# Ledger of designs, part 90: designed miniproteins, single chains, continued (4)

Each design is a single chain, and the fold is of that chain. pLDDT is the mean over its residues in the fold that is shown.

## One batch from the design tools (miniprotein)

Design m15133
Fold by ESMFold2-Fast:
Structure m15133 (fold): chain A 87 residues (1-87)
Amino acid sequence: SAVKRLEEILRKLGLGKYFPEITGVDDEEFRRGLAEFLRAAGVEATPENAIEVLQRMAGLPVDGKITEENLDAVVRVLLPLALRLTH
């Protein structure tokens, strides 16, 4: 799934503390980890709105879903945020 690929990418970038398990599902644990990561990188987010925040930053339609079609744009937004926490 697109969520599984995103979790794998984020763990490979050293963010495994926010994503300790690869669930492949947009569940409460995934959304919590995403919100904690975004806040640590200086972006205001909650578990409930974290995907919508990313979609706005990426210039995507805001539907609250990670899909194959929007994954590349979401990753492009997340990469510089991940670098803030590792450098």
Scores: mean pLDDT 80

Design m15134
Fold by ESMFold2-Fast:
Structure m15134 (fold): chain A 89 residues (1-89)
Amino acid sequence: SEELEKLKKLLEKMKEILEKLKEYKKIGEDFETKARKLLKELNDFLAEMGFYDLMKELGEKMMEKIKDPDETIKIVEEFVEELEKKIKE
């Protein structure tokens, strides 16, 4: 279904974002700046896909914790896990 294909694309995008956030944490420099840019990219992607409700909640959580790499990564990991469960069903 088109909905399932959209969820698969979203999962792929979220996994890319998660890996980039982990890389930015390892580097230890400019994490907040890089994470904010990545969040803007994600917001644009989610807007195009129509996932507004989930993005609003996720975006607020990420913005609150954006200066904390561990908390930011955890939020994205939890979202990836929920998406994987939804796709499996």
Scores: mean pLDDT 82

Design m15135
Fold by ESMFold2-Fast:
Structure m15135 (fold): chain A 98 residues (1-98)
Amino acid sequence: MVEEIKEKLLKFVEEQAKRLEEEAEKEPDPRRAALLRLLAETAREIAKALKEGNLEKAREIAREAAERLGTELGLSEEEVQGALNALLTPVKAIENPL
C-alpha cells in the first residue's frame, strides 16, 4: 500500500470517530451512549497508531476496547465481536491492499 491509502484510511477512521461521538450525544440510552463514546475514543487511538505505522498497537487497542465493552458495559459476545471487527477494518485494509 502507498502512503496515500494510509492517509485516506486515517481520515475515514477520524470521521468514523466523529460520527460515533455525534451519535452518542443523540442516544437516549446512557449505556448505548457510553458504548458509542468508547468506540469514538478507540477509533481515534487506532488512527494515531496507524499514523505512527504501528499496526500491532492498533490491533491491541481494538482488542482492549472490545474487552472493555464486554466487561464494563455488559455487551454480548456477538456485539463485542462486531465492535472488534469494525475497529480492525482499517488495519486489515492497510495489511491487505489486494
Scores: mean pLDDT 75

Design m15136
Fold by ESMFold2-Fast:
Structure m15136 (fold): chain A 89 residues (1-89)
Amino acid sequence: AREEAERLAREFIAAVREHEPDEARAEALIQMVEEVMNDPGASPLTQLNFLRQLALELAEEFRSQGREEAAEVFERIARELDRKLRELS
């Protein structure tokens, strides 16, 4: 559970660095992820759910901007997160 959350967090951070053109926004998104991943009070389920919600929000935003490749990457990450959440529920 934790190792999978950490892997998906790394994949999410890499996707933000690649696809978010606003450096300040990219840094803010990465900081939000790192804060949740390093919170000793956050369970793996909490971490996975946070990442899933953020990935879905970013996918919708990029799709609304016509950035199909970025949208598809975050949609894929969201699907992987959803699958892991179902396995752990």
Scores: mean pLDDT 84

Design m15137
Fold by ESMFold2-Fast:
Structure m15137 (fold): chain A 107 residues (1-107)
Amino acid sequence: SKEKAITLLGLELVGILTEIRSTLSDEQLEKVATHLQNFLNALENNDIDAAIKHLAEAISQLPKEAGLYFLERLIGFLEYLAEKYPELKEMFDKIIEFLRKLKEEIK
């Protein structure tokens, strides 16, 4: 189910933020958290363009090393979700494609 996939994605995002928390100021954390919440809301509404926009804004707030770590963790988890929820594969594959391109630009 889409709701279960988005819930699992939200939990993974909280986990990643916890791991990189020490690299962020409180203001950066609030901005990242806000954009990631908007990303999840956009996915619930099938608004892939808004989802990608908010995800890009969240990643732009991260220091380079933390951003690369976040990208690698998120890509891997989205690949897992695409396999587990094949009905959502097209949506997750579009996001993965965007994230892989962004990773190449940052690296």
Scores: mean pLDDT 90

Design m15138
Fold by ESMFold2-Fast:
Structure m15138 (fold): chain A 71 residues (1-71)
Amino acid sequence: MEVEIDLRELAERLVRALDSPRSVEEVAELLGKEAEREGAEVDWKKQTARGEEEDIERAITRVVLRLQEER
């Protein structure tokens, strides 16, 4: 199943939930890069990523783990 996520909205949620020292823009960029690595299509102008649900979930998990390791 294909899903589309808003990178900036998700980044804002992650920064708040994890009390991240990174900016929202930096976390949005990390989410986009990890989504591209998993094979998702990233629209950097709109700051959205579209791909298979499992691929997007792996990308999000990698970013969450990275942000947790920085604490």
Scores: mean pLDDT 84

Design m15139
Fold by ESMFold2-Fast:
Structure m15139 (fold): chain A 76 residues (1-76)
Amino acid sequence: MSAFDSLPESVQRALESVLGRHALEEPPGPVESILEYMDKLQVPRELRAAAVREAAARLGLPEDLTRRLLEAIAAA
């Protein structure tokens, strides 16, 4: 919860926009595209998993997309 709120507001907005867009986009964006965007925004590695969970809950993202993102973050 607090991890997402500790991100800069511009990063929070950009992350929510990217996650929401990829959840609804056809073809859906791959998990690696979202991770690359998080890297471009320089989201701290230790906050990425918590930020993804928080943003996914707030945006109502599919559970499968959230799980895949968390797996990829853990593997990186």
Scores: mean pLDDT 67

Design m15140
Fold by ESMFold2-Fast:
Structure m15140 (fold): chain A 71 residues (1-71)
Amino acid sequence: DREELERQAEELRQEINAILQRKQATGKPLTPEEKARLVALYRKLAEVYRALGREELARRYEGLAEQAEKL
């Protein structure tokens, strides 16, 4: 269901934003657990956007996952 996928994308974005806001607010680097979670969230969001036919967004989030993973 397209509407369910759109809602899932919003929930995933909120989780990603929470991790990034914590880093910004505290100035402390991401923990290994936070990095692993961020990579997983980016990959899931890319899958959701691909399912929605949003190829450009899917590629963007795949790139972000790859960048986070290689650290």
Scores: mean pLDDT 85

Design m15141
Fold by ESMFold2-Fast:
Structure m15141 (fold): chain A 65 residues (1-65)
Amino acid sequence: AAAGIRALRETVERVRELLKQKGLSDEEMEKAIRAAVEAAHRAYQAGLTPEQAVDVGVKTAEELI
């Protein structure tokens, strides 16, 4: 329970830093982060582990850029 919450929070922070380091505009970053968070949330609700949901979110963001 607690570990899952921490993993999801760290995912959001890591995705944001990854996209920031890739030199995207603020608008592109916001769009990619939003898509990644939505994808990760949906994967988690579908029964994937927090770690698997994280991977889905990150891949979704990377495919947008």
Scores: mean pLDDT 73

Design m15142
Fold by ESMFold2-Fast:
Parts: structure tokens; C-alpha cells; sequence
Structure m15142 (fold): chain A 86 residues (1-86)
């Protein structure tokens, strides 16, 4: 589980970097598509983290992974909102 969650977090970081590149290029449609993928991946991570906690996993490690995913989602949301107002 922890290794899978860390792999998903790495994918999330790659998607955020892609979203920043699309923002710099002015690709609003591409930015929206990557944002939707980030939301789906964070939702999947949240479910896996909740299941891991319920199964008696490392609450501290799982909570830290949840916090990192939440920060990435917040940054993605800011980029998406700014693009909608431009």
C-alpha cells in the first residue's frame, strides 16, 4: 500500500508539472484535461488512504501522503481558476 501510494504521488507531481507547462503555453483545454486527471487521482488516493487507516496501517505516513496530495490538488485548482478568469 505505502509503495503504491508513493507511486501515485509521483504521478501526481508529474501531472502538476505538466499542468504548469500547459499554463505557461496558454493551453487552456489541455490544462483543464490534466486538472480533471489530478482530481481523479487524488480521489483514488483518498480512498486508498482511508482503507489503509481502517486496516491498521501507519496513520502518520498515510496522513502525510494525504497532506502532500492535498497540496498538489490546491496548486492545480489555483492554476485552473486563474486560467478560467484570463
Amino acid sequence: MLAELRALLAQLRDLLAQMRALDAAGDRAGLAAVYDRIRDLVDRMDRLIAEGIAAGGDVRELTLLEAEATVILMEAHVLRRAAERA
Scores: mean pLDDT 86

Design m15143
Fold by ESMFold2-Fast:
Structure m15143 (fold): chain A 75 residues (1-75)
Amino acid sequence: KEAALAALKAWLRATHPPAFAAALEAVVDRIAAGEEVTAEDVRALLESQGLTVSEERAAAIRDAALAMARAHGLV
């Protein structure tokens, strides 16, 4: 589980801008911990990195993060 999480986070850092990658890493960490992650949580995490997104975009990012976490066996 931890190795899969580390691999996903490394891929996020390699394929996304640093601020966006940091926010996505926090999202997948919460998902891996068994926490519920809402679109508002994703939006707040992105805003903490200086990124502003719509709630619809945050929901799409949350759904993509859940799909990635499931593909890596984190959920």
Scores: mean pLDDT 79

Design m15144
Fold by ESMFold2-Fast:
Structure m15144 (fold): chain A 93 residues (1-93)
Amino acid sequence: MDQGLQLLGESLNNYGLAVRYARMGDAEKAAEYGIEAVRNLVQGMKLMGASKEDIKDAATALTRDLTGLISKVSKEEAEKLRKEGDKIINEAL
């Protein structure tokens, strides 16, 4: 449980960094931290015993939110994040 909660905390931290870098116009770093946020969320939820459906729903929502945010700075980096996020979800399920 603690390891899963720690990874969820890391996901929130990386989400915050993605938002910060997007606001600064650094789409590349925003995408990097966004991908890490999706990865930490999936791993954290798995360790906490979440269902595959709950993991898919949460990670898909996070990926969509981040791609929407980053697309305002760079469509290319947003598409990279979307593709990598989908890959992380598919590999976990």
Scores: mean pLDDT 89

Design m15145
Fold by ESMFold2-Fast:
Structure m15145 (fold): chain A 91 residues (1-91)
Amino acid sequence: EPSAAAVEEYQRLIEEYARLLGVDPSTPEGLERILEYVRIAQELVNHALETGDWEAARARAREAGVLPLYDYLVALRRELAARAAEAAAAA
């Protein structure tokens, strides 16, 4: 599961994008606008996983305006892998 810090960072990013887009994330319309940016970042992470070209994917994230979301998803993947390794070592 994600850490409390990872959940707080995700909430912070959603609030930041809500302000940048001028939308209310408590409405379906506002949330959908923010989720469009999250989907773009997720597609770029999937592309990097398929090609191994993380630098190209990160450059595309910067061009698309989703770099903070992309960097968050990459960091989250590393955190989940580290937690799985810690759990295995502690068992």
Scores: mean pLDDT 79

Design m15146
Fold by ESMFold2-Fast:
Structure m15146 (fold): chain A 68 residues (1-68)
Amino acid sequence: SSMEELKKQIAEHAAKLLEKKLLYEYSKIDPNVKVKVKPIDEETLEVEITIGDKVEKFTIKVSDVLKL
């Protein structure tokens, strides 16, 4: 379905936007921060932030990212 492909592209775009935003904000605290954001479904993104030996993982809705 063309609608399903569009939703996938929106989720991938939201993931890249959030990744860049979080990298920019966290790099002010630690210049060696690593941020990975990937879609796990059409509505949900998985976020992984690494600062030194600390790793934090959480999920966020695509709709919440697009409100930012």
Scores: mean pLDDT 85

Design m15147
Fold by ESMFold2-Fast:
Formats: C-alpha cells, sequence, structure tokens
Structure m15147 (fold): chain A 98 residues (1-98)
C-alpha cells in the first residue's frame, strides 16, 4: 500500500525530528526547551492520528524555538524544523494516496 509506505516514511522522519530536537533541548534554555517539547508532542500526535494540521502546528513551535535560540543552537533547531517538514510531506502524500 502506498499509504503504508508514506506513513512508514513519516515515522522515520519523526525519529529524525525527535533525535534533532532532543539534542537542541539539551543545549537550550527553559523557554526554547518548552517550545521544542510542545512541538515534539504535536508531531507525535500528528503521526499517530495522520493529522497534517498537527504536524504543521509542531513545525511552527520548532520555528518559534529557532527564533529564540542562541546562534550555536539555531542550526540544530533548523534541522528539527526540516525533519518536521519531512513528516508533513510524508503524511500529505499518505492522505492523497487514500
Amino acid sequence: SRVALFRAHARLSLKSAEETAKKAIELSDEKVKKLLEEGLKLLREGVRTGSVDLVIEGAKKFAEAAKLSSPEVVPIVVGAVLNAIGVGFSLELARRAE
């Protein structure tokens, strides 16, 4: 099933987003950490439910975190944003394949 393949790709992109966000969380202040944790929660729920809207909300939280991050942490948080975009594309492809 094309749907199953795209959902599998979404889970792989989620794992990459989780790893990148975890690294950023370890290097961030409490405000940035909270945004990254909220973003991860939204990404996980989006993948679990197949909701592209929740993934977009999660990516927005990561983008807010990037704006508030120190210059050294910004590239890591941007990596998390790109991985979140990958989750969104994979879920959208799954939705369109149904």
Scores: mean pLDDT 87

Design m15148
Fold by ESMFold2-Fast:
Structure m15148 (fold): chain A 84 residues (1-84)
Amino acid sequence: MLLTPDAALRALLESVGLTADSYTLSEVLTALGYYILKNKLADPENPTIVNVKDTPLGEIFGVESFDIRNVQEIVDRILAHSTV
């Protein structure tokens, strides 16, 4: 199933070099992982926590931080900003 990102999520994906019209969920998850690494958003003390306050990703997700182990929450937030 292909996801078409909304304008906000698309802008974030473009910041990491993704310019396609549609992606698989796995491609979006991989791109978010790269975005987190590129911007050094993982907490230095606890690398399962991602600090996204005052970032485009934080604005899209509506949170200041999240746990990367909560995959279902991440998927739900991606789907909230995509059409299938």
Scores: mean pLDDT 82

Design m15149
Fold by ESMFold2-Fast:
Structure m15149 (fold): chain A 61 residues (1-61)
Amino acid sequence: SEFVERLKKEGKTVLTDEEIDELARYLGISREELVRLAKMLGIDPEKLTIEDAEKIVDLIA
């Protein structure tokens, strides 16, 4: 996805709160739904990595 590739190029390792909100908007879901999905996948929503974001995008986008 273009979102994940952009974050990789920027050298990001963990998403900021703003980037998490941007990811939720990109997927067409609320931040609360994104947090629930992360928890269901065993991902810490407070330490969401680029790899975690890619996994979430691949499952629902």
Scores: mean pLDDT 77

Design m15150
Fold by ESMFold2-Fast:
Structure m15150 (fold): chain A 110 residues (1-110)
Amino acid sequence: SEALKIAEEARKLAEEIKAFVEKEFPDDKEALELADKAIELLDEIIDALRKGEPVEKILELLQELQGVLIELYNRIQELLKDDPEKKKEFEKKVEELNKLLGELVELLES
């Protein structure tokens, strides 16, 4: 399904975001836990899509994922406040992920 493809692409991008956090902030346990939680939620979304679970359940998981991503974004932005180039790199990855998640929400609400 198209929804499954978007969710799988979003998961790959979340892994890239996790790799960025692991490389730049390897000792920030809270940031690493937030990145891991985002991937866990995407795995749950992908599994729910594969099993044909109710749209309402998938939308609830997507809402929880958005909350986790907002917390991660705010934390990393504060850590990168004095590094504008890395800040822009991180912002671009999060923007691309948010675009995919928005496309998935729109498709599920259709």
Scores: mean pLDDT 90

Design m15151
Fold by ESMFold2-Fast:
Structure m15151 (fold): chain A 63 residues (1-63)
Amino acid sequence: ELGKLLEKLGEETKDPNIYLQAASVYKKEGKLAEAYRSMAKAYRIAGNDELAEQYEKKADEIE
């Protein structure tokens, strides 16, 4: 719930730091795949597509 709220806020503000906060919350909840996807979104907004692709792949590997 809190992680999803932060994700929506990050999407509305386009602030990569908010997506990183969402990832931190997801990790605490044991939702590692969702945490990695939030990190990927943060890095794409920051202009680092290479890191974004790495985190997307990590999320897919966990399933």
Scores: mean pLDDT 83

Design m15152
Fold by ESMFold2-Fast:
Structure m15152 (fold): chain A 80 residues (1-80)
Amino acid sequence: SEKDKALAEAAKAMEGLPDDASVDEVIEQAEKTASVEAASAAGLYAATGEENNIPLSKVVEALKTGSEKEAQEILEKAAA
């Protein structure tokens, strides 16, 4: 799906950023390298990770699945 493709593209844009990268840094990097949809996904998931004390590397791992369902399950387990 278009959403799953955006998640995979977001993960690629976020690779190489430190675990403590700010949401603003994630959005800036994604806007330079990815589509508007992927940049939006990167910002949303990075913000969710920050709010739930999930390291960015774990967020990238979740998004790398290219599946919204699998990404959600990984992040929910990491937030617990």
Scores: mean pLDDT 79

Design m15153
Fold by ESMFold2-Fast:
Structure m15153 (fold): chain A 97 residues (1-97)
Amino acid sequence: MLKEEIEKLRKEIIELAKKQGLDVSEVKKIIDDIISLGERNGNLKSAIESLKSMKKAIKEGKSVSEIKSVGVSTYTASLLREIGDQIDAELAARKAA
């Protein structure tokens, strides 16, 4: 299911980038890099969140550089949120003892 959502988002983003007159090759490279990062880290949900943010940025008329920044920032924020939740859970468990 997650891989199907990623493929759908990838196709939608590429078509939208083409419609907006962006460098499709550069946008595709950014998408593929984000997907590879998500696969490598076992975090496809963060990759999907990143791709959704990139799609929104393209609709808003952002440049390729801004789209890359948004995608990377969204992926990083998702990872930091997960790490923060894990730390909070550990601290709560220790205080309960």
Scores: mean pLDDT 80

Design m15154
Fold by ESMFold2-Fast:
Structure m15154 (fold): chain A 66 residues (1-66)
Amino acid sequence: VDPRAAARAIALAFADKGYIKPEQVEPLADDLVAGGVTPEQLAEKYGIPLEVAQQALDAFARAQAA
């Protein structure tokens, strides 16, 4: 699975749910692919609850598991 495609799919799902703005999809996907981002950093950057930020990281980690 292409990591960037997986990250973008997760970001699109989050935008569809109203958690992030459509214009935040590409930046969130880039942050997930770059790695080393904490749930706290994502929550502050995108204005989302810590729980939602953790869900994004968990979803990406699962997508990366072979």
Scores: mean pLDDT 82

Design m15155
Fold by ESMFold2-Fast:
Structure m15155 (fold): chain A 114 residues (1-114)
Amino acid sequence: DEEFIKEMKENAEKRREELEEEVRQALEEMARELGVSVEEFEELLKRGVPEAQRLYLRLVLRVLMKHANEQHKRMLEAGIISEEEIEENKKKVIEQLMKKAGLSEEEAEEIVNA
């Protein structure tokens, strides 16, 4: 049990590092599109600028949803989940993002269709 918990923590840390790398790459692409440096954007985040925090939240959520959508496609191919269940789950996520994260419907739809 202790060894199993340690292995789970190590696997969670590795997945966190993988997600952080993907978020970093997406951040670099976003900075290029916005015409700012990654360092400039990171400084805005450190200063707690609400607009930068909101943009970063959207980026992180898009990376997470991309992985979730890839997993859902695999589950659909395996017959574990239906297309209808995926669409219902997406609608629920949109509602949660709008209510809890204060995102617009357009922003939430962009995230869930990543």
Scores: mean pLDDT 76

Design m15156
Fold by ESMFold2-Fast:
Structure m15156 (fold): chain A 101 residues (1-101)
Amino acid sequence: SEQDQRLASLLSGLIDGLQAYLEENDTGGALGFLEMVVASLEELGEKEELSQQELDTLDLLREAVARLRAARSDEEARAILQQLLSQLQSKLSEIKSRLSS
């Protein structure tokens, strides 16, 4: 679907961006990046109906942002980002499987 293609593009961009910030050890940059993506998805939701998977992704990102803001160390922040990255990669694989079938 168009929503699945949109979500796949979003997830790909999120994964690439988070990998880049993790490679640079820039946890603050990763937080700012995620906050911008959350704001963009919220703005999209004001104009268009988001799919359940896009809403689930938005909730996942909001939770990650909250956890990152509460993080007390770079090690904790990196662990949160690595967990988020794994979750996003799993979601992308599921969406791509649907799009290729």
Scores: mean pLDDT 86

Design m15157
Fold by ESMFold2-Fast:
Structure m15157 (fold): chain A 78 residues (1-78)
Amino acid sequence: SARHEFIKMQQEKTLKSAKILIEKAKDPKLSPEEKKMLVNMAIMMISAMEVIAERAGVPISQELKELRREIEELKKEL
C-alpha cells in the first residue's frame, strides 16, 4: 500500500541519519559527553520510527534492528 511504501522510505531516511550519528560517535577524538549526545540522538530517531511503524502496522527493517545492536554495544563503552 502507499502507506507501507511511505513508511519504508521514512525508515530508510532514519537509518541513513542515525548511521551517520553512530559512525561519528565512534571517533576516538570525541569527548565522552559528545559521544553520549550523538548516541542519544540516534536512539531518539530510531525510537520515534519504531513507534510510527508500529502504529502503521509496518515491520521495522533489518538494517534498523542491526543499528540498534550497534547502539547497545556503544552504550556499554560509555
Scores: mean pLDDT 84

Design m15158
Fold by ESMFold2-Fast:
Structure m15158 (fold): chain A 60 residues (1-60)
Amino acid sequence: GVTGLAALFREQEAQLQAQLEEAQRNLDPSNPESLQAVKDAQQQLQDFQALRDYINYVLP
């Protein structure tokens, strides 16, 4: 069954959102690493959402 997969997707998305929020709180424009961390977190969340949507499309 795929019931556990839906729960894992919700948990993973929540973790990625929390990581993005933490990166945004720690953002220092004078530190290029902090700016890159925000961009990386945004990209990971977007990539995950795209993959999740694709999997939900192919799995009933």
Scores: mean pLDDT 81

Design m15159
Fold by ESMFold2-Fast:
Structure m15159 (fold): chain A 111 residues (1-111)
Amino acid sequence: MRDLVLMEASVTMAVIAAVTLGAPEEEVRGLAELGQALARLIEEDEEGARRLALELGRAARGDEADAQRAVDEVTRLFSDEVGRALEIAARLARRYPVIRNAFIAAGEMAE
């Protein structure tokens, strides 16, 4: 349970960072939607929450091909909506080191 709370906290911190750094409103919204999807999974499907956090960490840590594989897997496991949210998160992670580090931390807490 503590690790799940810390995964959610890491994504919430990424949303706050995106707003503070002046990321486009549409990208902030996509990241907030990813946070809501993770929060729902923590309540309803712990294994799904851990899988989403692992793919988020992979997308943030890896190159563009790793991010695309993570988006494809998340789309397959959850939905097109969650896949699009992860794609937005991956782009923000490439631009903002603080967001990248938050997503890597979320993925490590899922292991």
Scores: mean pLDDT 84

Design m15160
Fold by ESMFold2-Fast:
Structure m15160 (fold): chain A 73 residues (1-73)
Amino acid sequence: MSITAKRIEKLVKEGKEEEAARLAQEEFDRLMGPYEKRLEFSIKELEERLKENPSPVIQDALEYLKKQLETLK
């Protein structure tokens, strides 16, 4: 994100506003793609935490994220 943000800022500073807008649009579209990967990562993290320190809040969060991932498939 920070690298892409700096690229966009540089393009705007150079007067390449249309190119900056295209890069911003591409970044936005890519944020939806890695959402599934972020859910998978969060599920693994919560599963590890649940094994170390069982908590109803962690259990509920894990179930919610698993349902979200299943809905995306």
Scores: mean pLDDT 71

Design m15161
Fold by ESMFold2-Fast:
Structure m15161 (fold): chain A 58 residues (1-58)
Amino acid sequence: EREEIEKKVQEALKKVSEAVENSSDDLDEIAAINRKAAEENREVFGRYSRLEREEERK
């Protein structure tokens, strides 16, 4: 619910941000690296959530 809304907002903001950065090729490289980092972060957060669920049982 909230997570979905937050992700949509972040994606929209990212799109606008990239449009501005697209005017500068220098920033394109940074944007690409940032995207990759965000993807990895998402996967790590997924694993963290799983651990939290198990802790909830105790």
Scores: mean pLDDT 64

Design m15162
Fold by ESMFold2-Fast:
Structure m15162 (fold): chain A 108 residues (1-108)
Amino acid sequence: MTKEEKIKLAKERQKEGELALAEGKLDEAIEKYQEAIEIYQELANEGDKEAKYELAKTYDKLGNLYAMQLNYDEALKFYQEALKIYQELGDKEGITKVQQKIEDVQQT
């Protein structure tokens, strides 16, 4: 699979996740975001900085979905993954947003 094909597939999985979420299908949304994460992780490991941003965003979304299911342990895990990537990227806004979500979940 080419890099372009991988990017397209990851975006298609994200879109499928968004559609599942809009339909209230949380488990299907989680599955689609996990599939997108696997592809973005491969691209990020190859040095793609844009894929690292998409990976962090998708981990943040996955954390939100687990929090909606009241699965706070899994939500924290994925927020921490997103935080680590935003720190590597120096994305101050991403760091701040995810740190707030971590604090909110830990205080519940």
Scores: mean pLDDT 87

Design m15163
Fold by ESMFold2-Fast:
Structure m15163 (fold): chain A 116 residues (1-116)
Amino acid sequence: SEAEQRRLAELFRETAERIRNAPSVAEAREIAEEFIEGLREAGFAPLEVAKAEAIAYGLIIRVAERYDAEGTREVLEELEKREPEFEKLYAESEEEAVEEIRRLLREAVDRLIERE
């Protein structure tokens, strides 16, 4: 419903502020994981949870520039190189595209945390 979608947007806004104020990429990931677990517990569909996870992890990468500019640049260059593949995949299968993007973003955040 529109009310459910508005509630999800508001919850993500609160989570985004917490991620932006996190003192490390590792803590930003913990905030994102807490949010994603909350969505699963609230009964959101797997695809909607996967989309929210991709958005949250994308935000972690964006804010990571403040902590690791070099590592973040490498991640963004990798994502940019793969953008045409994601566009094609999304046109054919939203579920497969979201799953692939989610996986790539999660792996990228893990690498940024290892650099801390």
Scores: mean pLDDT 81

Design m15164
Fold by ESMFold2-Fast:
Formats: C-alpha cells, sequence, structure tokens
Structure m15164 (fold): chain A 93 residues (1-93)
C-alpha cells in the first residue's frame, strides 16, 4: 500500500482517513488519484477533505463524490468523469 504511505508521510491524509479508506476497499490507484488532487488544493480545502474522510460514517459513495468534485475544481475533467462513473455504478447496487 505504497500510496497510503506517501499520503501519511506528506501529511495529505490523516491516519483516521487512511483507516476509513482501507475499510472501504480503495485501491492504490484510487488513493494515488486522491493524493494528486489534494496536492493541487489550497490548505483550507485540504483540511476540509481530511475531516470528511476521517468521519467514521464516510461511505464509498461519499469518497467518489468528493474525488469527482476535487478533480472538477482542479480542471481534471477526465478524472472527474471517471469517479462520477464509479459513483453511478455504486448507486445501481
Amino acid sequence: MEAYEEALKEGLLTPEAVENLKKLGFSDEEIRDLIELLKEMDPATREEVQRALANPNVTKEDVYLLMSTLAFKAGRDEVAERYEKKLRELAKK
């Protein structure tokens, strides 16, 4: 889980956020996307994201919605569409 180790070392994710993301079954690829998006955010937005992900009631749908929103703000339309698609697939289950 190299992507999680990088996120913790750089302070981009808290230990609580990492634990929640692992419980939800996020892949190293998805966590790497999240790390790259967080690096493009201002400190206030990064703190808000960290609080949201540290919530023990956070769902996989919540994280995909968050990732699509951050990608859209960063101008990464392709990444935003990718996570919006994943969110839609979860809503069908």
Scores: mean pLDDT 82

Design m15165
Fold by ESMFold2-Fast:
Structure m15165 (fold): chain A 59 residues (1-59)
Amino acid sequence: MAMQEAELAEAMAELNKEKEDEDFESLVTIAQQSSLDEAMEVAKIGLAMLKNKEEEERA
């Protein structure tokens, strides 16, 4: 697997853990239907949202 595909797979795995949240479910669905380039952009947005959530949970 190319490095970009491996990074996308890792990001998608993290987003899939959070797909009970409507926003993350929508991002995962869009990424699955998108080209590799578009999926990478969606994954970046999802990872940014996940990072914000982690910062909120970390005291």
Scores: mean pLDDT 72

Design m15166
Fold by ESMFold2-Fast:
Structure m15166 (fold): chain A 80 residues (1-80)
Amino acid sequence: SQEELLEKAEEILRKLEELREKMKTASLEEFEEILKEMSKLVGEFLELAEQLDEESRKEMIERLKQIEKEISDIEEKKIA
């Protein structure tokens, strides 16, 4: 059902937010492992999003993009 797909997408977004928080205190090696795990979760999220109706898919993709922007900001601070 669409409700079950949305619940799974919400769970993946929550996991991405948890990994984002871990990135803030991670060592360089831990940071690379977190990025790999995030990449895998993003892939799973996009596969679920393809099964959603257009409106729900757009909303969920927008939420993912916000998380990705926050991750990019953390990466820039760690590299600087």
Scores: mean pLDDT 83

